# Designed miniproteins, single chains, continued (4), part 58

Each design is a single chain, and the fold is of that chain. pLDDT is the mean over its residues in the fold that is shown.

## One batch from the design tools (miniprotein)

Design m13987
Fold by ESMFold2-Fast:
Structure m13987 (fold): chain A 87 residues (1-87)
Amino acid sequence: MPLGERIDRLAERLREAIEAGDFFSALALANGLALLVDEAIAAGDTETVRRAVGKLEELRELAKKAGFEETARILDETIERARAALA
């Protein structure tokens, strides 16, 4: 499965976990997303990284609204690394 498709699938699962109030699944999925985004950065896959930033920003806002502070923190740190890689 392409890296971008794997990111898309984990992003959707994370949205579902946040909406379901499943804190532990959300935390695990956010860590999984961070790992895949870091793989895209290491691979120099600029298109996948740029596309991921938008999805991560949306998920960060959802996590903040849900009070999933640790999930939001992981997403914020991942967004920061992704943006630095695109600079």
Scores: mean pLDDT 88

Design m13988
Fold by ESMFold2-Fast:
Structure m13988 (fold): chain A 84 residues (1-84)
Amino acid sequence: SLEELVERIEELVRESMDTAFELAKKYGLTSEKAIEQFAEQILRDAERYIDELAEKYGMTPEQREEILERVRKIIEEKKAEYLK
């Protein structure tokens, strides 16, 4: 279902952010710029995936934007957490 797909996208984004940050810590690359850089990459990858799914499943522009807004919120919350 669409809602199950959205929940899986949200979980994937959270996991991707946490994995990227753990790798960044391991290599000492935890500057604000480094965190912003991988966060931007994860957002771009999520946008592409959401666009592909929107086309495949015939999502409305409103449905697509709602999913993207949820993803942006997760990324911003994770960035704030990492920069604490």
Scores: mean pLDDT 86

Design m13989
Fold by ESMFold2-Fast:
Structure m13989 (fold): chain A 110 residues (1-110)
Amino acid sequence: MDLLEEIQKVLDKLGSKLSPEEVLKKIEELFGPLDSDEPTELAPAEIVGDEIHLHGSQLVGDFSDREKLETDKTPDVSIPLSALVEFLVTGSTSSIKNPKILELLKERGV
């Protein structure tokens, strides 16, 4: 899985001793399963290059409500993978500049 290699690169850059599998588990606890065809109880996430794109639950699994996929109410924000991994390793939000993402992380009790 290419995602684990990208997480490992960020962990190496941060000098962290965490495994990429532990970080991936934390990300999935916050955003639901990555690259999933099923709607999640959290905003589903997709990996695009070195960024995590957060979509509304209807974007990934609900093809019956195509019109809702393009609504302003569907979450459509991206987080640099490095910023999210830094947050999970250090607790720092300094690299997360999108207020919608900060509210989402706070809502999940982080």
Scores: mean pLDDT 60

Design m13990
Fold by ESMFold2-Fast:
Structure m13990 (fold): chain A 70 residues (1-70)
Amino acid sequence: MSEIEKKLKEFQEFIQKAIQKIKRGEELTEEDFEKIEEGVKLLKEISEEFGEIYKKAIEDQIQDALEEAK
């Protein structure tokens, strides 16, 4: 597995944990938002087009989780 693939896997696992945290009614911390931004930057380094698509998908997942938690 390449270094980039490892970072992407870690980012995906982090997003899943963040979604679970939101669904439990817990707030995301500043550290959580920083990790999301780092992951989006990594995706943009691979492909600017893919970075934008995945950023929107993540934002949609977070919005859905926030709606579900309320």
Scores: mean pLDDT 74

Design m13991
Fold by ESMFold2-Fast:
Structure m13991 (fold): chain A 94 residues (1-94)
Amino acid sequence: EEDILLDVVEVTLEMAAEHPGLSEEEAREWIEKNLDNEEVKELLFKLIDGDEEVEKKAKEFLEWLQKQIEKIEKGEELPNERVLKIYEKLKKAS
């Protein structure tokens, strides 16, 4: 479950880096062309379409991820490898 949500975050960061300011329609077209994982595609499309349950899960996951990043920055926790990779991408985008 966390791995799929991490994939969604990584894809969102990659889209933002390659094509800043994508509209919802342009984001949907990019997802269709560049992603092969159907479960990740479905979650991204539901987020674009405003599915309340998926949005709630995404918000809870982003809050969890933000807390993990804060713990990494404070040296309080050893992150998993994927969280470290996302953190490195976020640092480059700053």
Scores: mean pLDDT 71

Design m13992
Fold by ESMFold2-Fast:
Structure m13992 (fold): chain A 66 residues (1-66)
Amino acid sequence: SSKIKQLEKEIEEVKRQLEKEDNVGVQIQLKIQLAKLQVQKKLEEGVLTEEQAQQEYQKKVLQIIS
């Protein structure tokens, strides 16, 4: 799927940005963006339902900001 390949590219771009980022606040924002993209990829792959995707995203965000 072209959508899955696009999401994989965006995930790798955010990971590269996160490796170079020294600002903690920006790291948090990048980690949240990464979590969103990873959940969207699983949803597009049919691994998660929309309800499961929403729950996984919320859990990941809470882990990042806690």
Scores: mean pLDDT 88

Design m13993
Fold by ESMFold2-Fast:
Structure m13993 (fold): chain A 121 residues (1-121)
Amino acid sequence: SELKEKLKELLKRAKELIDKLAEAERNKDYEAARKYLEEIRRTATEILKLVARLFGSELSDEEIEEAVEALTDEQWSDLIYVLSGEILMVEKGLISLEEAAQSIYNAFLELVEERERREAE
């Protein structure tokens, strides 16, 4: 489907950016690392919106944007770690594109639920 092809393209873009981030960090190019991190965050947000539509999630695009803006740097690091691992599993043929997408989205929902629990206190 068109949505699956778009998801594949976004995951490929995310992988390229994650690899560039790792290279920039090795080279101590912190300006480039910061720019790649910002691009990864934007790409991950687009992936989450697309996955929500594919799986019929209750979260709107606006609610996803609000939720990602509220994530801490530590929570973003956790989400990027999951994203990187899931992309690698798809590239190795160990899981399907749909399984990777669901795993990434579930990780995002867990981070949102953690924030909601903290706000309820």
Scores: mean pLDDT 84

Design m13994
Fold by ESMFold2-Fast:
Structure m13994 (fold): chain A 75 residues (1-75)
Amino acid sequence: MLQELQDENLELSRLMNEMDLTSDLAKRVEMLKKMAEIVGVEAPEISEDATGQQIGDEAEKLGKIAAEKRKKILE
């Protein structure tokens, strides 16, 4: 339903904002896994030596997948 898509989008936006507010890499990885679960894809494998930038890049990929899924459903 359209409402469910809006609710998922709001939760994803909230998680992305939380990632921007935290410098704790472990918390960012946990948030990334939650985003993947919401999007309905497998969580990306994050190396133990991964930088904050690499974690951020994976979050952006999940955001793009979510946007593509919304566009496909709405169109």
Scores: mean pLDDT 72

Design m13995
Fold by ESMFold2-Fast:
Structure m13995 (fold): chain A 95 residues (1-95)
Amino acid sequence: SAKVEAFEEGLAEGLAELAARGPQAYDPLALLTDPELREAAETVSRLLPKLFNSSEELSLEEYRELGRALGLLRPYLPPELFEALLNKVKEKLGG
């Protein structure tokens, strides 16, 4: 429950930060040039091995960080990949 709340709070924060940036055309180079987007991408890359490893758990802070990163990166990820990652988080939290 606390881990679910941490992830959902992170996701809401990331989506709010994305919304605050205003309407922008997709720029694939933003992942390389925007330090916040780059840091979010690095966070996802760091936490993915733990997310997909059944013997490893994420901490409350790691769930919050993952949520925020996914929220902020939402338009830069293929929709299928974004949904797959959300489903994997639900699976791991539902165990």
Scores: mean pLDDT 81

Design m13996
Fold by ESMFold2-Fast:
Structure m13996 (fold): chain A 93 residues (1-93)
Amino acid sequence: SKEEEKKYKEFEEELAKKLLEAMEKGDVREYVQILLEALNTSEGGIKEKLEKELQEKLDELAESHPKFAEATKDAKTIEEKLQIWADLVEDTN
């Protein structure tokens, strides 16, 4: 609905601002922590949309980054995959 779309847009804008600040610091751990907190504090349709968008981005990342695909092959949750991503970025940079 339009009401649900508005709530999601507001949530997305607030989340995007926090993520941008973490990216400007170069802190991949803070970036992942912000995403994990958003997943843990969101509910209902907002959580479902966030999970879907994150899963799609993680799937795209696995297709383009073979090391990430290998590291996440046994990962069962979005949260676990995000933590593996942070570890991999820190280890390679």
Scores: mean pLDDT 79

Design m13997
Fold by ESMFold2-Fast:
Structure m13997 (fold): chain A 61 residues (1-61)
Amino acid sequence: AEEVRRNAELAARWHGWKVEDVKEPAIGEVGAPPSPQTRDNLRLAIEAMREEAKRREEEEK
């Protein structure tokens, strides 16, 4: 499972894409979670990724 994520991140970097940007649209494309707790965790994860992406974008410019 984690290998899949790592491979996707490596591929994105090799192509010069932003890892966080790639993950966000992919999450939107997949089906919706049935559990309300899963939705809460997903939202928190997205928020954290957005903040991390903004920090990285500022550094790279």
Scores: mean pLDDT 56

Design m13998
Fold by ESMFold2-Fast:
Structure m13998 (fold): chain A 134 residues (1-134)
Amino acid sequence: SAADEAIAQANALLAQGWNLAMRAVLTFVRTGDLEAAQALLDQARDYFDQARALVEQSSAPPSRKERLLGMVDAGLLLVEALGEVMKEAHANGEKLSVTELLERAYERVSEVASDEQKQFLDDLYNYALSLLEP
């Protein structure tokens, strides 16, 4: 259906946004280039905003929309926290591993996220870890 196609497209945009966020993490860890990493995080936000628009405009059932919008919000919280952790590490001359950066970002959002958002944060965190395994 048209609703199923819109949901599939939104999921693809969420995956692309998350892949860009992970590229930002890898870029920052490998190069220390905060500006380049922030540019990738800004692109990730754009993909999440596109996913939100597709979901909101779709004819999908309210429960499916609520779930996907929750995933968008969780993704945006993680991207914001990643940016903040990167800025602090850069300001302090601190060299973080990918895992340390992801763990600090996850801890930050866990305190401000709703219970619904926390369900999606666990899924996104595990997805991020899977993208970083050889």
Scores: mean pLDDT 83

Design m13999
Fold by ESMFold2-Fast:
Structure m13999 (fold): chain A 97 residues (1-97)
Amino acid sequence: ATVTQSPASVTVKEGGSVTLTITTSDPNFKYYAWYKQAPGTTEYTLVGVTKSNTFTLTNLQASDSATYYVYAFSSGNLNDPSQAEAKGSGTTLTVTP
């Protein structure tokens, strides 16, 4: 199964919002876990879990600038990305003043 994450990169102003979208042909995914990778680190932080194919970030701050990855799950521990059935391509978010 393929999980396509869009947009691949986006720039938004502080206080704005962005919606991330998942496209997949696999109906067995029940949950999408959204992880933030802080710039210059290997640290992943769980920022949201959705059952829908969209995830919206609101009231964006400069500290929200990061690469966001979705992990698709049919079962398993949502806090462990290694148990995901698929990983999205990522979205690089830049928040400007």
Scores: mean pLDDT 78

Design m14000
Fold by ESMFold2-Fast:
Structure m14000 (fold): chain A 64 residues (1-64)
Amino acid sequence: KEEALRQGREHIEKAIELLRKDPSNPENVRQAVEHAQEASRAYREAGEDVSVGARLTLPVPVAP
């Protein structure tokens, strides 16, 4: 249970890192979505919902 939450957190952090690195790069966005989906799976296994950026809307950094 705690392991699933930890894995979900790691995936969401990776997704955010990809978006912060280059949000205009479609490859980074695609990879971030995949990580967010993995985080969503892990959180569902743990009995929690991750709605903040994990499925539909990922946090996007402010444009420079």
Scores: mean pLDDT 67

Design m14001
Fold by ESMFold2-Fast:
Structure m14001 (fold): chain A 90 residues (1-90)
Amino acid sequence: MGEEAAERVVELAREAAEAARAGDAEAAARHLVEADVLFQRHRDILSDEQAQRVTEAVAEAQAAIAADPAVKAAVEARYDELVAEAQAAL
């Protein structure tokens, strides 16, 4: 099940990066938080290769968010609230 978990986290990270590039800070924050929460939850079942792939995808999403200061500020303003929501839902 590690591969399915890794692919789901990578997919969410890609969605976060795409939302950030489109200027959708709300969607970028939500998908990034969901990726982070699921990665933390599934870390113990991931291989080193799967964990590296997830880490690279999340780093790419964070870079996309950081590329626009307005998107970055909006994501940071909502991050803690969205983490609490994602932990309760996922």
Scores: mean pLDDT 82

Design m14002
Fold by ESMFold2-Fast:
Structure m14002 (fold): chain A 90 residues (1-90)
Amino acid sequence: DELYRPNEKLALWAKSLGEERELFSRAEIRELLLRLLRERKLFDPEDPNVVHLSNTWLGEVTGKETLDLSDEAEVEEAVDRIIEKEAEKV
């Protein structure tokens, strides 16, 4: 599997969730994204599959104002943008 080294901001995010590893797989970064969304309580009150990213670091990194967690392609695109901007492939 490909491994990625998080930059300082992604590393701080991972540490906030109890993850202190230096290298992450794509699947682990995807799981970190989902865990952060749950912990930050960014879910829409009327649709539990929609999260609001406006004025958040995730919104800035992904360029999205909302994310539909039931759409796997949309989740994968968000993971790709996080890896591209906030991690280095090792």
Scores: mean pLDDT 77

Design m14003
Fold by ESMFold2-Fast:
Structure m14003 (fold): chain A 92 residues (1-92)
Amino acid sequence: SREELEAALRSAGLAKRAAMAGLRGDVEAARRHVEEIRRIAEQYPDNRAVREALEMAEAAVEGAESGDITRVIGAALRAIGLELDLERQLAE
């Protein structure tokens, strides 16, 4: 549905913000964005895109905590790609 697609888009945006916080070394901000996505996932438990956004955000936190900048960058790029794909679907 459009509502589920909008929830997925919000989740992708939050995953991107988590990765950006990770790139700054702000692990606490990245974790807050993960918790926001978890709240969306509770409302839409079967939404695959929300699950993927959550996994990307969690990867960003893990990368930031371990100092794995390549993992954080990878999470950011995946989140941007998901956001762009969802924006295209919403425009249709």
Scores: mean pLDDT 88

Design m14004
Fold by ESMFold2-Fast:
Structure m14004 (fold): chain A 100 residues (1-100)
Amino acid sequence: SILDELEELIEELRELNRNRASATEEQLRKAFARAKEIMEKIAEESKDPEIKEKAQKLAETLERLLASDLSLDELKMYLGLTLHSLEDIKKDLEEAEKKE
């Protein structure tokens, strides 16, 4: 399920965040690209308009980030922000599923 894909991604980003000092640009960009893909799927498939909007905004942010010539330190800054946003969206999805 998309929730399972999101959970797996969150665990991967948590690991990268714990090991932030040694995280490579390739690892960070790959994780952000996957996050964008999952957010685009959530924006398309979710029935909740607030979840759709959150997912769309994060996907747009990740698209701009991936298109930008950001330093490794700037990418590492976005790692924490992205992880927080993904955890919020996961919580919203779990709550929405319980209401269906």
Scores: mean pLDDT 85

Design m14005
Fold by ESMFold2-Fast:
Structure m14005 (fold): chain A 55 residues (1-55)
Amino acid sequence: GDADAEKSLEAAKKALAEGNGAAAAVGAHQAIRLSTNPELIEEAKRILEEGLAKA
């Protein structure tokens, strides 16, 4: 659900800020899978791309 997606996205954003691109990509991908919110999905896609670039 969206609450789980928000938690996954927050974890992904924290991982990205800490330089852990692999963890950021995993969390962002999970947020995309769990969410129906287009704004959250769009933010998660950006975090996923940045995470993959750093991994």
Scores: mean pLDDT 82

Design m14006
Fold by ESMFold2-Fast:
Structure m14006 (fold): chain A 86 residues (1-86)
Amino acid sequence: SEKSVEELVKEAEDAANSDDLDYALATLESSIGSLEAIEEMAREAGDEKSAKVAREGLERAQRLLDEVRARKARQQQAAAEAARRA
């Protein structure tokens, strides 16, 4: 990926603010995968600074993913309740 850690984290934050939860989940999972690849490459290259920045980005993206998963669970519960009332 040609995207920087900062760009990937920003994309993750923007996706987490989306009302399209399926899009948000897909984007966050993709960003996490890219950040994991960057951390791995930085570690193999001995670039401790880039590895640390990628790890910090991963921790932030993982928190956002957990938040979006919780929102998706609430959406599914609300839809199930609405279906029972129909």
Scores: mean pLDDT 86

Design m14007
Fold by ESMFold2-Fast:
Structure m14007 (fold): chain A 97 residues (1-97)
Amino acid sequence: SEEEFDKLLEEERQRFESITDPDEKVALAREFYAKVREWVEKHKDDPERAVRILRKAARLFSELAAEMIAKGYPDDAVGELQRLARELFEEARRLEA
């Protein structure tokens, strides 16, 4: 299912790029964040996989936030994606401890 997750990340990127409205981009990012957290919760007994998934999702949010900055999106929308990325990176670090 990690290959399936990699496909979900690419599908998320494509959907995000197809949206122009900042509020819709934030809503999509929050929806995906919730799906990542649900996936991690269901796989609590596999911390190595959970860490990889959290880091992949966090990296995607960081990349999307950088693209939003380059395209002149509002600071609030960019800040929300950066916040979601940080939360996922922090969760990954806690699971590796």
Scores: mean pLDDT 87

Design m14008
Fold by ESMFold2-Fast:
Structure m14008 (fold): chain A 66 residues (1-66)
Amino acid sequence: AAAEAARLGAIAAAYAALGRWDEAVAYQQKASELAPGSSYGDALFRADVRLSREEAEARLREAEAA
């Protein structure tokens, strides 16, 4: 269902924000399985994960400098 796919995508984004990329990708794949071939949120979830990785890397570098 689209609602369940959106929920799993949100969990994937949360893991990405925490720097847990493997878990983020796993939940993104589960979301894609519930909405296979659908453009609904799938590309956005992957793009969000990519952007979150860059932000998390900058955050980590800043923390190491402190």
Scores: mean pLDDT 59

Design m14009
Fold by ESMFold2-Fast:
Structure m14009 (fold): chain A 74 residues (1-74)
Amino acid sequence: SSNLEELEKLLKEYLEEFIKEKKLSPQEAAALRTIVEDYLKEARELNDTRDPKEALEVFKKMLEELTESRRKLR
């Protein structure tokens, strides 16, 4: 089993749910998808073997903070 493959699946599933729940614009959704793809690329290059669930929780906090900060600036 690959922790990286599980992480990719979990991150993509969470991202699509996050986009739907927060009703993000197509532009905001595209930006977040790029961030996720860049993160996954780095994780693969580093052969990151951390627990996929723990990595997902860290990423969830980053997305929530980013979205909240953008709302507070308006």
Scores: mean pLDDT 72

Design m14010
Fold by ESMFold2-Fast:
Structure m14010 (fold): chain A 64 residues (1-64)
Amino acid sequence: SDDERRAEAGAGQAAGYVEALTGKPAEATGTLVDDTVAEARVVVDGEEYRVTYDSKTQSFTVER
């Protein structure tokens, strides 16, 4: 099954999104929540953000 790999891809997209907002390198780790939703922990300059990726809408939600 490639489900865990799909979650990791979502984490990569979340990192890219945060990098675009901050202009700084971002590192993310993904966790599969549901078949359509992945949660990523994104770290930028030592600060942590939680980003939810919805594959149905290809949208991101950022939580502090």
Scores: mean pLDDT 73

Design m14011
Fold by ESMFold2-Fast:
Structure m14011 (fold): chain A 74 residues (1-74)
Amino acid sequence: MEEVLEKIRKALSKVLSEEDVEKVMEIIENYVKGKLSEEEARKKLEEIMATLSPEKQTIVRAAFGEALEAKKKE
């Protein structure tokens, strides 16, 4: 899981501001740790994505999808 989160952070850091990377990573990490449900994480990410371009939104969705798949594998 740590390797997946690091990969996600690196990908986001190429296209998002540092502030937006930290906001997205906080939501994803809290979801992975079980502090947020999938529904709660999706809602919070949608709020952030509403402030981003469509291209950046695609990258955020891809990052969350990767975290979801990794969570299913443990």
Scores: mean pLDDT 81

Design m14012
Fold by ESMFold2-Fast:
Structure m14012 (fold): chain A 67 residues (1-67)
Amino acid sequence: GPLLQGRWAFGRAVSEVLARLEAETGADVEGGSQRLEGDTGTFEATVGGRRVVITGDLSTGAYEVEV
């Protein structure tokens, strides 16, 4: 259903962002925490000593990356 599709899409977006950051920095992702609350997904990690926050709207598929 739409909720499952939104959660899947968010997980894919997170994976893509982290893979790109690892490729660009040569550093591994350290830590990781995910929160899913209604229509909002949030993922936090550290890459190359920098905090990365990914916030997604699970109903629209839009997401924002803060580094």
Scores: mean pLDDT 78

Design m14013
Fold by ESMFold2-Fast:
Structure m14013 (fold): chain A 62 residues (1-62)
Amino acid sequence: GEAEEAMQRAALTGTSSGAAGAAGGHEALKNGDEEGALRAAQMGIDGSSPEEAGRAGREGIA
């Protein structure tokens, strides 16, 4: 889906933020939170801090 494609793009940025966003997205998808996964990936692509990008995926319920 769109979230998975965004996570791939985040991983391919080669940045710490992109890697964190992709990882957070995978965690969100394991919980069925596609919107949280997309948000985490987009934050990673946008160059948000690695902590913030990863946190978006983990805290999809907050």
Scores: mean pLDDT 73

Design m14014
Fold by ESMFold2-Fast:
Structure m14014 (fold): chain A 101 residues (1-101)
Amino acid sequence: MELAEEGVRLGEEGYKLGKKGGPGSKAGDLASDGGSLGSLGGERARTREEAELAVRAGELAVKAGLLGVKNSKNTKEATSGTAGAIAGIGGVFSGELALKR
């Protein structure tokens, strides 16, 4: 699925930004977008490869979201990172459910 592939791309960007100590809000936004696309990709997955990409997008979004929280200076900045981690969990679950079909 193109959606899950884009989710992986955004999650990787957020994770790399977070690892470099980049802005927590930006890493969180990338994680939220990547996790959301991963979740949609998992729901629409028709092949094992599509489901595996959705899981990968979700896992990257969780990692990027947690780094976004860590890099944030206050609770307001951490909101994007928290949303990204939650979206990532959704992507993992959606992909795992698709793998069981």
Scores: mean pLDDT 82

Design m14015
Fold by ESMFold2-Fast:
Structure m14015 (fold): chain A 83 residues (1-83)
Amino acid sequence: SQQRLEQYVRQAKKLEEEAERLRANAKTAEDLLQAAALYFQAARLYEQAAKLSTDEKLKQELLEKARELEARADELIAQAQAL
């Protein structure tokens, strides 16, 4: 469903923006972990959107975006543990 794909992408972008704001203003380990959780949630939604895509190029872009956000989340978890 095109509408459901668009809804997943829109929700993923919103969560990504929230994660970016929280990361930029992070002062505690808890802030970093909350940002990481939002990045993981956004990545999951991009993966769900990718499963609905019939366009192989769009599917690859969405999956790559999900991997990037998972990598950012892992980095934030490592940073939080180092504090």
Scores: mean pLDDT 90

Design m14016
Fold by ESMFold2-Fast:
Structure m14016 (fold): chain A 61 residues (1-61)
Amino acid sequence: MSDADASQLMADGIASSATKSPEEVGKDLKDKLLAAGMDEDWAQQHATQVKRQSTAKKQKA
């Protein structure tokens, strides 16, 4: 998997945080990263990071 593909999936996840719950954003990203063949630990860490960013964005709102 290329860095560009992984970055695109993460960017899509962050963008969807405006309309989706942090739980959904994290789950969607993890599922897409796993489907793309990424390492499970890597997918979990990035999904958790995006979920935290989504949560922080909602708290600021």
Scores: mean pLDDT 73

Design m14017
Fold by ESMFold2-Fast:
Structure m14017 (fold): chain A 89 residues (1-89)
Amino acid sequence: MKKLRVERVEKDGALGVAIAPEDDEEKFQKLRDEVLKLIEEGKAYVGFYFDPSDPELQDAVGEALSRFLPELERLAREKGIPVEVRGYS
């Protein structure tokens, strides 16, 4: 099974989450929790960063974000924090 890694990153003055291949599926389940943590810490915005060099990884990231992103966007909006999705290039 394909597994995704979730890591906190800071790029260009923005705090976000990087997603990459990983053997620990439990780390991927923490994606939602990590984003909620960023919102709770009162960051200016929440960014999602991933490496699209692998097409299958890009599809998996897109599917996962489509499930989590609407809920996280709602929570961020309630706290006045914008949410941004960026592909890693």
Scores: mean pLDDT 56

Design m14018
Fold by ESMFold2-Fast:
Structure m14018 (fold): chain A 70 residues (1-70)
Amino acid sequence: SEEIKKLKEEYQKKVRDIFFETLRDAMEEAYKQGKTEITEEMWQKAVKRFNEKVDELRKEYEKKIKELES
């Protein structure tokens, strides 16, 4: 189905957008603290936020795809 394919591609694009926003936030936090690199604590915080946002997005898209498969 072209509709299901489009939803999967849209989901992947949104996951990439969340990834880059997460990276930018972590880099900005490091810069504000006068650090030359992202610390382990900053990465752990960033990964947790990324996983939470992606999990919510995944549930939304899984529901939409199932509605089209029915």
Scores: mean pLDDT 84

Design m14019
Fold by ESMFold2-Fast:
Structure m14019 (fold): chain A 76 residues (1-76)
Amino acid sequence: SSSIADLLKTISSYPGLNLSPKLVKSLQTLLEEVGSVEKFYALTPEDLQTLEGVGPVKAQKILQARDYAALTYRPP
């Protein structure tokens, strides 16, 4: 959906966070599986670490980017 694409763009643009195209696709799949932005905000660092190439440091950076996206995202 367009909202998921916008979230991924914001997360991928976060300073100091380098996401491979494969990781971006995995994150998109995860967002689609949880089905909503609200459920995505309930995810833990451990949930993100299930993604290929995501360690503790990258998981925390993704969560920081997620929180940044929350400041600019308005649900329909």
Scores: mean pLDDT 72

Design m14020
Fold by ESMFold2-Fast:
Parts: C-alpha cells; sequence; structure tokens
Structure m14020 (fold): chain A 63 residues (1-63)
C-alpha cells in the first residue's frame, strides 16, 4: 500500500529535480502508481496540513 512518507519524499525529490511543485499526475508517474491510488493519500496529507494544493493540480509541502 502507498504510504504517506513515500508521497512526501517524492514531492521533495521532484521539487529538487524540477525546481517546481509536481502535479498529482506527475507524482503518480514518479511513484509508478495509478492516479486513483495517489489521490486519496494526497487528500489525507492536505487534511493533515502536511501538503497543500496549488492551482493547476500542483501540490507542495506545507509548513
Amino acid sequence: MLTEDEVIEAVKRMIEEKGRPPTVAELAKALGRPLEDVVPVVQRLIAEGKLRFLGGGQVELAE
């Protein structure tokens, strides 16, 4: 099962590599998972205040 830690680490790496926050679709590709598996984990992390949603489907780390 996809873990919250795997999603957080993928977001960090993609920001470092690309210089911008990834979209949820880009996260799914990077994790090798279908979008339907990644969306619920991202939504939970946003609800927990660990990620935030930006316009255009991008996500970044929250303070």
Scores: mean pLDDT 81

